# Designed miniproteins, single chains: the designs that were tried, part 26

Each design is a single chain, and the fold is of that chain. pLDDT is the mean over its residues in the fold that is shown.

## One batch from the design tools (miniprotein)

Design m937
Fold by ESMFold2-Fast:
Structure m937 (fold): chain A 67 residues (1-67)
Amino acid sequence: MAEAFDELVRALFNGDVEKAKEALRRLGIDVPDDATLEELKEKFSQLLADWIREAVDRAFERLRAAA
């Protein structure tokens, strides 16, 4: 999974739409075959926001459970 994330970042930086689509699909995100680079960047931003939120929530739940 970390490899797919790295490939996605590199593909988006280079404007490589095909590699970005493949990387998003490997991360479990459904991507249309005709998706634009801007749509792929938006999906990536949403994915990062969700991952950060889940990681923060999980960390706080662990701290609460330890009490």
Scores: mean pLDDT 76

Design m938
Fold by ESMFold2-Fast:
Structure m938 (fold): chain A 81 residues (1-81)
Amino acid sequence: SSAVRALERLLEEMLEGFRKNPNLSDEQIEAIVDTLRWLALGLGVPEEVVEEFARRLREALKAQDVEALERILRELVETAR
């Protein structure tokens, strides 16, 4: 769908930005997590699944773990299909 393609593009841009500057403030991390939470809910992903993705995403961003972030974002896109 066009919505899933828009999500894929947004996540690709976010991942690229994180690779360039992975040192994010707690405020920036929460803003990213909140944005993705609302997008996933809007695409019909179940609340419990969104909560688990939000938790994993927050942990990966705080750990500056690009590989974990890539995996989480890929799983989110597949779940939103």
Scores: mean pLDDT 81

Design m939
Fold by ESMFold2-Fast:
Structure m939 (fold): chain A 87 residues (1-87)
Amino acid sequence: SEGIEKLRKILKEEGFSEEEIDIAIAIYENNARGLTASELAERLGLSQSTVSRNLRRLEEKGMVEKVTNEDGTVVYRLGDKLVEKLR
């Protein structure tokens, strides 16, 4: 996917780890609904603590955003600025 290749390149240039890049790609592929930290942990075979640490760094740099749904579920989506760069 052209979008995945571009996303991988951007995140490598920003100094993110392979694990952080894999998390961002999983979010990108599911960006319409977002993914919970638990779904990311299951999909990538990582602990929830590892996912939470990596999500914090991605969020601090504006690469992902934390969204609370109507039912109180917290999901992660790509940050708007990053989505614009992928166009």
Scores: mean pLDDT 85

Design m940
Fold by ESMFold2-Fast:
Structure m940 (fold): chain A 66 residues (1-66)
Amino acid sequence: EKEKKRKAVSLLLLAGEEPDQEKADELLKKAHELYDLSPEEVVEILRSLTEEQRKELLEEGKKIAE
């Protein structure tokens, strides 16, 4: 469960950094398939992350997306 949530958050962060809207939408869909995060949960998670944690999750998201 925690692992799936971490992967979903990683994909959500990657989608936020993705300039291509179609690719961003695909990443968001994959994130929701792994763990159904509400918009409120996403905001809380993003607010709690440090810069180091954000970079680590983005790197994980790239590996999962591929």
Scores: mean pLDDT 76

Design m941
Fold by ESMFold2-Fast:
Structure m941 (fold): chain A 94 residues (1-94)
Amino acid sequence: MASKEELIELVKKMFDKIIEILEENGDKKAAAYVEAAREHIVGLVESGVIKTTEELIEEVERLVSVIMKHTSPEVKKKVEEVVKETLEEIKKKG
């Protein structure tokens, strides 16, 4: 079972990759939103509001859905790949 610290690091790594993709594609507003979402999710895990791997996956999927609705098809594909890899790793550890 993954520790709280391991889950936080996986989430940070995922969002950092998404931010890099958005910045490379010139989407500064979406990058800023993802930075805010990263801090929000990390805060929820650190404060104990998110207690389970399932709750973490649900919150990540919710926030990613919002990002994907407002981005280009090219960015969407790259973001989907990063999210899929991270969620599979979270599920494997939970």
Scores: mean pLDDT 79

Design m942
Fold by ESMFold2-Fast:
Structure m942 (fold): chain A 61 residues (1-61)
Amino acid sequence: MKHFEEGLKAYKEGDYEKAAEYFEKALEENPEDRRAWAYLGAAYHKLGDDEKAAEAHAKAE
């Protein structure tokens, strides 16, 4: 969806904070989107938030 695509764009540009924000919005609209959870975890890991990254990766499985 639009928010997931915006998150991917931000992630590719290295804007991990903005990427996490867009992936969070994508998950508000579709909480079962495992790809969005996986990328949210990757974005949190890049931001140094290992706890949130681990929680998001658990949802992606």
Scores: mean pLDDT 82

Design m943
Fold by ESMFold2-Fast:
Formats: sequence, C-alpha cells, structure tokens
Structure m943 (fold): chain A 60 residues (1-60)
Amino acid sequence: AGEIYEAIVTVPKTGPEDLELRPGDRVEVLEEVSDEKWRVRSLTTGEEGIVPKSALRPVE
C-alpha cells in the first residue's frame, strides 16, 4: 500500500491530469512523477491525479 499524505493547502484543478484537493483531504501516494509532483489517489473521492508534493504532509 502507498504512504498516506494529507493536503495542507487548497490544490486547484488547473489541468486534465490534476487532482483538486482541499485542506484535510487524505491521499495515497501511487508514484513520484517528478521531483515536485506525485500521482495520488484521493481517499475522499477515489479519484486519481497529479498534485504538487509541497501541498502534502505525511500522516502517521
């Protein structure tokens, strides 16, 4: 299973592969796309998309 992270800021959907997140939304990390972007799955909606990793913090 992927590591669980929580959004600490609002992430807007700016592109077709982007995932929209609100602060407090939890995601499972699926893969690192680049040094600054991860593909994640929302545990709230089940949707997958790309988000900036700087918007996320690890959950215990």
Scores: mean pLDDT 81

Design m944
Fold by ESMFold2-Fast:
Structure m944 (fold): chain A 58 residues (1-58)
Amino acid sequence: DREAKLQALEQILEDYRLGLALDPEGAARLRAILEGTIDQLGRQDAELAELLRARLEA
């Protein structure tokens, strides 16, 4: 459901933010995966995809 997907993506976003300081190359790869995942979600829930993109840019 939407809540479960949001929680899973929040965990990945936390890992991405940690990676920015510790492993920039790994963070770049994770960002690409997140962008692909958000694009895929946008086909089902555009509002959620926009929210996640905003959080990724924060």
Scores: mean pLDDT 76

Design m946
Fold by ESMFold2-Fast:
Structure m946 (fold): chain A 71 residues (1-71)
Amino acid sequence: GPSFRLEEGSTGLPVRGIDAFLASFGLPGTGVVDAEKMALLEEAKARAGQTGNDFGPAVAAALSALLRERR
């Protein structure tokens, strides 16, 4: 499925991978600068209850909700 998995101990999803991750679910890109993309991803992981290194539909949905809150 359209998901990304990070190995534990990695530095996180590359910034360019965030927009590709969203596009894989048919979602628009973040529309923000690279530093804000990382902050939004970490908040989305927290909201989705992700304590590990998997990125899936729950994280994508949480990220989309955060982007709507910023509009």
Scores: mean pLDDT 61

Design m948
Fold by ESMFold2-Fast:
Structure m948 (fold): chain A 62 residues (1-62)
Amino acid sequence: GALTGEQKKKLIEAVEENLEKLLSLDEEQLEKALREIASKYVSEDQLEEAVKFMKEYIKLLT
């Protein structure tokens, strides 16, 4: 399902708070970490979209 503005804000804040750690991870570890973070803010059916959103945001920062 589509992410709400509030969910997007929380995911951005979580990425920014964990950025150094996330950038130190390999692709498999990053995917797992992003899923664990996203699961706190979005429902199970939104996890794929949330992880994709977080990955695109990280690309904008790097």
Scores: mean pLDDT 84

Design m949
Fold by ESMFold2-Fast:
Structure m949 (fold): chain A 70 residues (1-70)
Amino acid sequence: EEFEKRLKELEERAKQGDVDALIELGNAYMLKKEYDKAIEYFKKAIELNPNDERAKQALNYVENLKKQRE
């Protein structure tokens, strides 16, 4: 319940173009193993700030987790 409230607050900030909120949403969904949602948020962060190394590294990391199905 509190986790859901935090996600909603981050989603509201992300709609305003908050790159930090997008990265936090990506991290939150990655921890839930919802890798597709995590990837989408990290991609949005990169679109808003292409020089943000945090978002680029996080995207690479979560894509590798998704590929582990081998």
Scores: mean pLDDT 80

Design m950
Fold by ESMFold2-Fast:
Structure m950 (fold): chain A 62 residues (1-62)
Amino acid sequence: GPIDEKEVRLTLEIIHAVIAEKAGDFETAAKEYRNAAQIARELGDTDLAEEFEKKAKEYEKK
């Protein structure tokens, strides 16, 4: 069947977040995890969204 565009976008946001995280760019990592959380909620995955929101909050403190 067709690939879900939101699932593709979620994957890309996670990749961008992880790249920023490994580079020590915590501001970008926080923003990308926030974006990933929003897409996860739109997909109905509340648990995944909460995990990404938690990661974003931790990086916002750095």
Scores: mean pLDDT 85

Design m951
Fold by ESMFold2-Fast:
Structure m951 (fold): chain A 61 residues (1-61)
Amino acid sequence: MEAEEYIAKGDELLSQGRYLEAAEYYRKAGEIYRAQGDLEKALEAEVNEGLALIKYGVSKL
């Protein structure tokens, strides 16, 4: 599966409020981008993972 497909799935799950699942998909995308040497896209995926985890934490307060 391409890193872009993981980003798309993460975005869909995020829009559905499935924050932990979205974070998992963003993490996988970030790992693939880092392996490919695309550090900018890896960082973007890692930021989106962090934002999804923050949204999850807020949803449990």
Scores: mean pLDDT 84

Design m952
Fold by ESMFold2-Fast:
Structure m952 (fold): chain A 65 residues (1-65)
Amino acid sequence: MEEVREELRRGAEQHLEAAETALKNGDYDTAIRHANLAMFYAGVAGDEELLERARKLLEEIESKK
């Protein structure tokens, strides 16, 4: 169980980094996709801090497109 949660947290972090990179490149569609995936992984893992980061990033992406 804990190993699965660690993998989910890692996935959330990777998707957050990908979303941040896509946002910096102006690729809003890719950034939104990765931010949503990060929220999904963080939510399943129960990681509230990663969930908050993903939500804030998604709001930033939506505000810029």
Scores: mean pLDDT 82

Design m953
Fold by ESMFold2-Fast:
Structure m953 (fold): chain A 84 residues (1-84)
Amino acid sequence: AEEYHNKGIELFKKEKLEEAKEYFEKAIELDPNYAEAYNNLGLVLAALKKLEEAIEYFEKALEIDPNYEEAKLNLERVKELLKS
């Protein structure tokens, strides 16, 4: 899980958004409780302008880790984008 997650982060930094999405999906497939992978997949989806899907994945991250401040902040930011 960690290996795919790390590759996803590298690809996201290079703006290879679809490839980053694939690797975060693989990380989640191997570890369904990987809160950071859900949060990072949400960020990729937001960058792809799939805002409603991004919200769903930030909510999943918070389901796993309710104290995940970054996921809370990301969720609120994307919800505001949907209103405008």
Scores: mean pLDDT 84

Design m954
Fold by ESMFold2-Fast:
Structure m954 (fold): chain A 55 residues (1-55)
Amino acid sequence: SDADVARALQQLGGASPEAAALALAGRYEEAAKMMGVSAEDARQAVEVFRALFSE
């Protein structure tokens, strides 16, 4: 679920709740800037966690 992805981004990715919300909304550049990572890294983290929590 998106809640599980948000939790993983916060606990494993070092995202704030705001950065996690932006990433889940597809605003990867904004989320990445807040997290101190690239937009591609933020997108890949969301995709990996979504795949993990869909199983």
Scores: mean pLDDT 79

Design m955
Fold by ESMFold2-Fast:
Structure m955 (fold): chain A 60 residues (1-60)
Amino acid sequence: SSTVKEVIKNVKEDVEELIKQGLSKKEIEDYLNLLLEIAKDKGLLSKEVEEAVKKLKEEI
């Protein structure tokens, strides 16, 4: 399903992979900030997306 939930799941999986590859917290935060800017531009920036990204930033 191409839904907001599926997008959030994919982003979380990507972040988990980046952590396993040894990327720094700063590099992962930059990636997440870029995703938020893209989501805002595409009109996909919802409370669910913002909360999910905030949680991911707290985990790294």
Scores: mean pLDDT 78

Design m956
Fold by ESMFold2-Fast:
Structure m956 (fold): chain A 81 residues (1-81)
Amino acid sequence: MEAERLLREALGVIADALVNEETDPEVRKQIAELLAQAQEALDQGDLEKAIEYLEKAAKLVPNKKKREEALKLIEEAKKIL
C-alpha cells in the first residue's frame, strides 16, 4: 500500500537522523520509543496510529531538513489514506 510505504520511508528518515546526528540522549530515547510504537502500528496495519507516532517523533528531530523531510512523507501518506 502506498501510504504504508511512505510511512515506512518517514520512519527510515527519522531513524537515520538518530544514527548520523548528535542529539540529547533524553530526546533520542523519546524518538526511539515513538519509532518503536510506530513500527508496531505499521506491522498491525494501523496506519492512523502509525501517523500519530511518526508525527510526534518527527517533531522531536533536531535537524530541520530531516524533520521537514519526514513530515512531508507523513503528509503525503495522510493525503492518500
Scores: mean pLDDT 83

Design m957
Fold by ESMFold2-Fast:
Structure m957 (fold): chain A 84 residues (1-84)
Amino acid sequence: EEKKEEIRKLAIEEVGYRMLAMANEVDAELAESNMNTNPEIAALSPEEKEKAIKEFKEEQLKAAEEARKKAEELRKKREELEKE
């Protein structure tokens, strides 16, 4: 049944985007630790390092938000198919 295959594909894609969002959220939480182990970042002034860490966190959180929005879109499509 084509409908079951479509629901399964949407569910797999939803899980994929949710995992991507979680990975980006984890990277944002670990940004300070991970950036401090980078020799280029470690060599920066305290102000430059703070800015680099902040920008990295913002980038990761933005990517996580976009991934969560995509997962929500896929969930809505799946729920519409499930109504049948």
Scores: mean pLDDT 81

Design m958
Fold by ESMFold2-Fast:
Order: sequence, then structure tokens, then C-alpha cells
Structure m958 (fold): chain A 90 residues (1-90)
Amino acid sequence: ATELANKAIQLAYQGIEYANKGDGKKASELFEQASQYAIEAAKLGDTEGAIRAANAAIVASNYAMKQGDKEGAERAIKLAEEAIEVAKKN
């Protein structure tokens, strides 16, 4: 559970790096992956880790929006919001 949350946060940081290089599409793909790992952490009962990872993905997705990949950023945010809702049910 905690390992999945840590992996999600790592992917969010990698996404920020790509966004800062102007690759919003690759950044959004990494943020979507981060949000998916946050959902899996939430499903395994890691409520705190899942919420932290989801929030990291949401914040990071704002960089992808600045690079012009609004659709990818919006998908990543929706997945992160799903992770928070799954975590709340724990």
C-alpha cells in the first residue's frame, strides 16, 4: 500500500520534470499513471498515502496545463479525485 503511494508520488515528480522541459503530453501520461497508483493504494486501505499521492498528481497536472495539454491534465485530475473518493470509503 505505502509502496504504491510512494511510486505515485515519484511518477508525479517525473511528470513535473517533463512539463518543465515543455513536454506536457508526457507529463500528463505520468500524472495519469501517478493517479492510477493512488487509486490502487486507496483500494488496499492506504487512505493517507492515497490522498497524499492524489494531491501531488493534481498539483503536478497544473504544469501540464501550462504546457498546453489541458485534456491530459483534466484526465489525470479526474483519476486523482477518484483515488480520494475511494480513500474516503476506507
Scores: mean pLDDT 79

Design m959
Fold by ESMFold2-Fast:
Structure m959 (fold): chain A 69 residues (1-69)
Amino acid sequence: EEERRRLRAEALAESLKKLGVDPQTIERVREAALTDEEEAGRLVSRILDEINRKYRSGLKEFIEEKLKK
């Protein structure tokens, strides 16, 4: 349970790092993922909205492809 939560937090941090999110924001998401999954979800949604607005077409296409399936 705790190990799975840690692995999810690490996976989220790595994904956000590859998207160019700043280290401070990544640490906030990692900490939230370990303590409050709902807060982590809200933070990730907000970050994705900002990235989409910043012209990350690849993420938009990825989501659209998943919705198609």
Scores: mean pLDDT 71

Design m960
Fold by ESMFold2-Fast:
Structure m960 (fold): chain A 60 residues (1-60)
Amino acid sequence: MKVVNEEDIEELKKAGPDNEDFKLKLLLKNLEKLYEEIGASEEEKKFLEEQKKILEEYIK
């Protein structure tokens, strides 16, 4: 799973914080970062990765 950088988060914010799909993306990226900081398990990280893929497909 790729760790989200500050630049990625800022780019999402600039794109349109009022958009609901954008809010979901931001939440997933924040959760991913939080998991990295608190030492989440591999299962939790893989679960997040799968959720991100589902979200990306949904908002096409």
Scores: mean pLDDT 62

Design m961
Fold by ESMFold2-Fast:
Structure m961 (fold): chain A 79 residues (1-79)
Amino acid sequence: SSIEERKERIEELLKKAEESLKTPGEEKKEKIKKELEEELKKHKEILKLAEELGARGREHELEEEYIKKLEEAIEKLEK
């Protein structure tokens, strides 16, 4: 399902971000940060569309959770 696909994609990005923090290379860190920023933008757009359409429930809550995790990962990579 689309929800399962999004979860898998986000989990892979978060894993890459965590690995980058332990064995950092600046170029790889910047690449992962850009991927996280692009994914964050995509999920923010999805959430905005869902809110505009009046969508509620698990899908909306999952998008908010994904956005939070992506923002936290980006912040950790910036510091």
Scores: mean pLDDT 76

Design m962
Fold by ESMFold2-Fast:
Structure m962 (fold): chain A 71 residues (1-71)
Amino acid sequence: SMDLEKGNELAREAMELAEQGKHEEAAELFGKAARLYKKAGDESVALAAIAEARRIGNEEGAEAAEKQMKE
């Protein structure tokens, strides 16, 4: 779906920003990606994105994504 495609693009951009040390900017995009994944109804993709954010050290991004999934 379009929402899933947009979510994937935002998650990719967030990962690139996190690798550059721009964790606050990455967190904003991870939060937006999680909202789109929730709208698409694919919780597994959202959970994978949260796990990836934590793996690369972007705890702020993981927290933003979790908040969107719970709301």
Scores: mean pLDDT 73

Design m963
Fold by ESMFold2-Fast:
Structure m963 (fold): chain A 58 residues (1-58)
Amino acid sequence: SVLLRVAKHDFGLSDEELEELRRLVETQSEEEVIRWLQETFGLSEEEARGLYDAIRLS
């Protein structure tokens, strides 16, 4: 989707990282995924939530 392409570009995600994130969105809680994004990529809470929503809606 367009949102996933934008997020991949903006946050510098690899294809492998994006696939792992998709799996985490399916298996973990929203708050756990947001925390993982903040710790793994150094994102703010707002950035992590935006990326989570982009994955969830795709």
Scores: mean pLDDT 75

Design m964
Fold by ESMFold2-Fast:
Structure m964 (fold): chain A 65 residues (1-65)
Amino acid sequence: MSEKEIEEAEKVAKPILEDLLKEEGIKDVEKALKETLEKARKLMKEGVSISEAFRKAFQETVKKE
C-alpha cells in the first residue's frame, strides 16, 4: 500500500473515528485519534486492509490499559 493511499485513507477516516471516540466517552479525543491513526498506519504497512486496520486500531485504542 502506498504512502499516499494511507494518507488519503486517514483523511477520510479521521472525522468518523473522532465521532466514534466521542461516542465511547473518551475525554482526550485528539490524543486517542492520533494513537488510532498511528496504529492503523502500522497495520496497513504490515498488509492489513484499510477497513480492518482502522477497526482494529480503534478497538485497541478504546480498551488501552
Scores: mean pLDDT 78

Design m965
Fold by ESMFold2-Fast:
Structure m965 (fold): chain A 90 residues (1-90)
Amino acid sequence: MEDEETEKEFASLREKYRPEAQALADRLRAHYGLTDEEVEAVEDIYANLMALAELARKRGYDDVHAALEAQIATLRGPAEEALAAVEGMR
């Protein structure tokens, strides 16, 4: 009985979303004047939310996924252009 598999999957997904998190944090820093410590916190929060949302979707937790997507949308709003640039998607 080990949560190790879930922790490893979460860590892998967090690493996958790190470039998007960095781009979002940089955009929010420019717009709101965040400190370096706040930028690091935003990167961690965003990467964690993205990883949790993908896990919730994969497991069929539709309500949890919807709640996490709402939180992600709130963070993405001012930084959507920067995220699109990092992803190379138009």
Scores: mean pLDDT 72

Design m966
Fold by ESMFold2-Fast:
Structure m966 (fold): chain A 56 residues (1-56)
Amino acid sequence: MLARATVHIPRSGPDDLALRKGEVVTVLEEVDDENVLAENAAGERGLVPKSYLEPL
């Protein structure tokens, strides 16, 4: 499933994925009600807050 970042997200922890506003990622798994596991175009994986993603 594809999703787009609605805001810039800096990396705040080692398990977090840093995203630019407008960046498209592949959502791999919903980890909890607040976070998903996502992969960027470079193949990097990490946690992203679900509220900052717009489903495509």
Scores: mean pLDDT 80

Design m967
Fold by ESMFold2-Fast:
Parts: C-alpha cells; sequence; structure tokens
Structure m967 (fold): chain A 74 residues (1-74)
C-alpha cells in the first residue's frame, strides 16, 4: 500500500469510531501506528487520528470529524 492510501484508510476508520466510541478509536489508532514502518506515514496517521479524537471530544458532528480527518489526510 502507498503511504497516502494508509493515511486515508486510517482517517476514515478513526473518524467513524471517534464520535461513537473514542476509547475504541484510540485503540484502533495505536494498533495501526504499531504496524506502520514508514516514519512519515506513521506521523501523518497520528496527526489525523489525534485531530479526529480531539474534534469528537469537542462535540463535533460525525460529518465534521469525517471531513476534517479527510482534509488532513490529503
Amino acid sequence: RSGRTLVLVAAHEIADLAPVDPELAREALERMLSQIEDPETRRRIREVGELALRLAEEGASREEVHRAAYQAAL
């Protein structure tokens, strides 16, 4: 997989989970990060995941979290 594809997949999964189950979203994020060998791809996935978790914690809608995560993943 290309690094960009991995970041987009992570953005989608974490954005879907974070508004519903932030604990599971955190677990999914850390699991994904542990499997990524490329430091830049790992950094981008963490950045996107932390953004999604933060917005969900702030009460952002599922649509807002999803949109922000996707924009950050591009």
Scores: mean pLDDT 82

Design m969
Fold by ESMFold2-Fast:
Structure m969 (fold): chain A 55 residues (1-55)
Amino acid sequence: GPVRNPEMAARLTAGGRRLLAQGRYEEAARAFEQALRYDPDNEEARAGLEEARRL
């Protein structure tokens, strides 16, 4: 698979959470998708993406 970058995934996940708090669900989903490209095993990004897509 692609080279992992868990630190970048964590930063993008934090950004996605902030976007969710602002009601920016489409942008939050994109941030979580980008986080999963850096670390596919990031459970927080996966959960955030699922939440953003439901809202």
Scores: mean pLDDT 85

Design m970
Fold by ESMFold2-Fast:
Structure m970 (fold): chain A 89 residues (1-89)
Amino acid sequence: EEEKQLEEDKADIKRIFDNLISLIKDPKVREALRKLEETFLKVLPNLTPQESANLVTAVALRVIGDLLENNPEALIKDLEETIKYLEEK
């Protein structure tokens, strides 16, 4: 069922972005991730599973890069788990 699958995908993506945002201190980064999340969810029905996975992975790696200077160990672990989950999708 395509509608059911889309809703599950939306829930997964929201969970991922919520996890990323919850661990970020910089308000500008948080705002950018919220905006990206909204855009991603809006275009999700038009993306292949591979495109969706690649996009989320790219975002996660970018956030990790920005935050490594501040030692965000918990964020890194959560992002690694999230990336692995999406790669298996």
Scores: mean pLDDT 65

Design m971
Fold by ESMFold2-Fast:
Structure m971 (fold): chain A 66 residues (1-66)
Amino acid sequence: AEEYLEKGKELFEQGKLGEALKYYEKAIELDPNYAEAWEELGKVLEAMGFLSKAREYYEKAKELKE
């Protein structure tokens, strides 16, 4: 999970939003309770203009953090 999260962050920093999204999705598939992966997924979706979905994933990350 951590490996995919790190790769996703690198891609996001490069502006490769679609590729970053795929890696964050893989991190969540391996660990659905990985709060940071949900938060980063929210950030990439927000950058892509999917504000409603980003908000949903931010809430999921918050729930997992308590």
Scores: mean pLDDT 80

Design m972
Fold by ESMFold2-Fast:
Structure m972 (fold): chain A 68 residues (1-68)
Amino acid sequence: APSPAELFDRFVAGVEENPELVAEAAKEVAERLAAEGIVYDPSAPPAERAAFMVEELRRTVALFEEKA
């Protein structure tokens, strides 16, 4: 699986290439995560919160690349 650093670099590249897709990708990722019961819990341990952020980034990058 891609590292968090690799996912972030790919996200930045996608935003620079197609900035108009940012709002659409964010909305779709939020809807998909909510449908799966995956929600950010600010009271969760740091490792779980970090895992959520990585998963959100991973799905955002995948969706961005699909729409580009």
Scores: mean pLDDT 77

Design m973
Fold by ESMFold2-Fast:
Structure m973 (fold): chain A 80 residues (1-80)
Amino acid sequence: SIEEEIEKLVEEFRKKLEEILKESKSAREAKLKLGELLREVEEKIKEWEKEGVPQELLDKLREEIKKLVLEAEKKIKERE
């Protein structure tokens, strides 16, 4: 189902985010990799919008991603 695909995307995002935080050699590298990851997610969301996925599900996904990004940005800042 689409709900399962969204849940998988969020879980994959969390895993990639943790890898970026753990493996990036600098705050700058972490920010660049985070930007790339965010572009991939936004592209997938736009694809789902075109496919007619309910806006409520996409809004919930965007809010979850936003929360994860804010937490990651805070951790990256602590490394500067």
Scores: mean pLDDT 83

Design m974
Fold by ESMFold2-Fast:
Structure m974 (fold): chain A 87 residues (1-87)
Amino acid sequence: SMEELEKLTDEIYKFLEEVEKSSEEEALEKVKEMLESLLARVKADPSLSPLLSQAIAEAVKRLAEKSENPEELVEKLEELFKKAVAE
């Protein structure tokens, strides 16, 4: 439903705001939890796949802009995403 998609989108963006306020280590753990939650939802409803891709892109962008070492952070996020998506 539109209300469910809107609520999920709001939850993702609120979560990303909390991630930006966290330490790098805390931010990585929070992103991992978000990915696990979103992947479970995508498995139940594949139409949510674009939202997962958007959430990943936004998380990478926001964390990279905040980081003192964006290249290392991006590599850590890529490994996290790879592990979360791999069966």
Scores: mean pLDDT 73

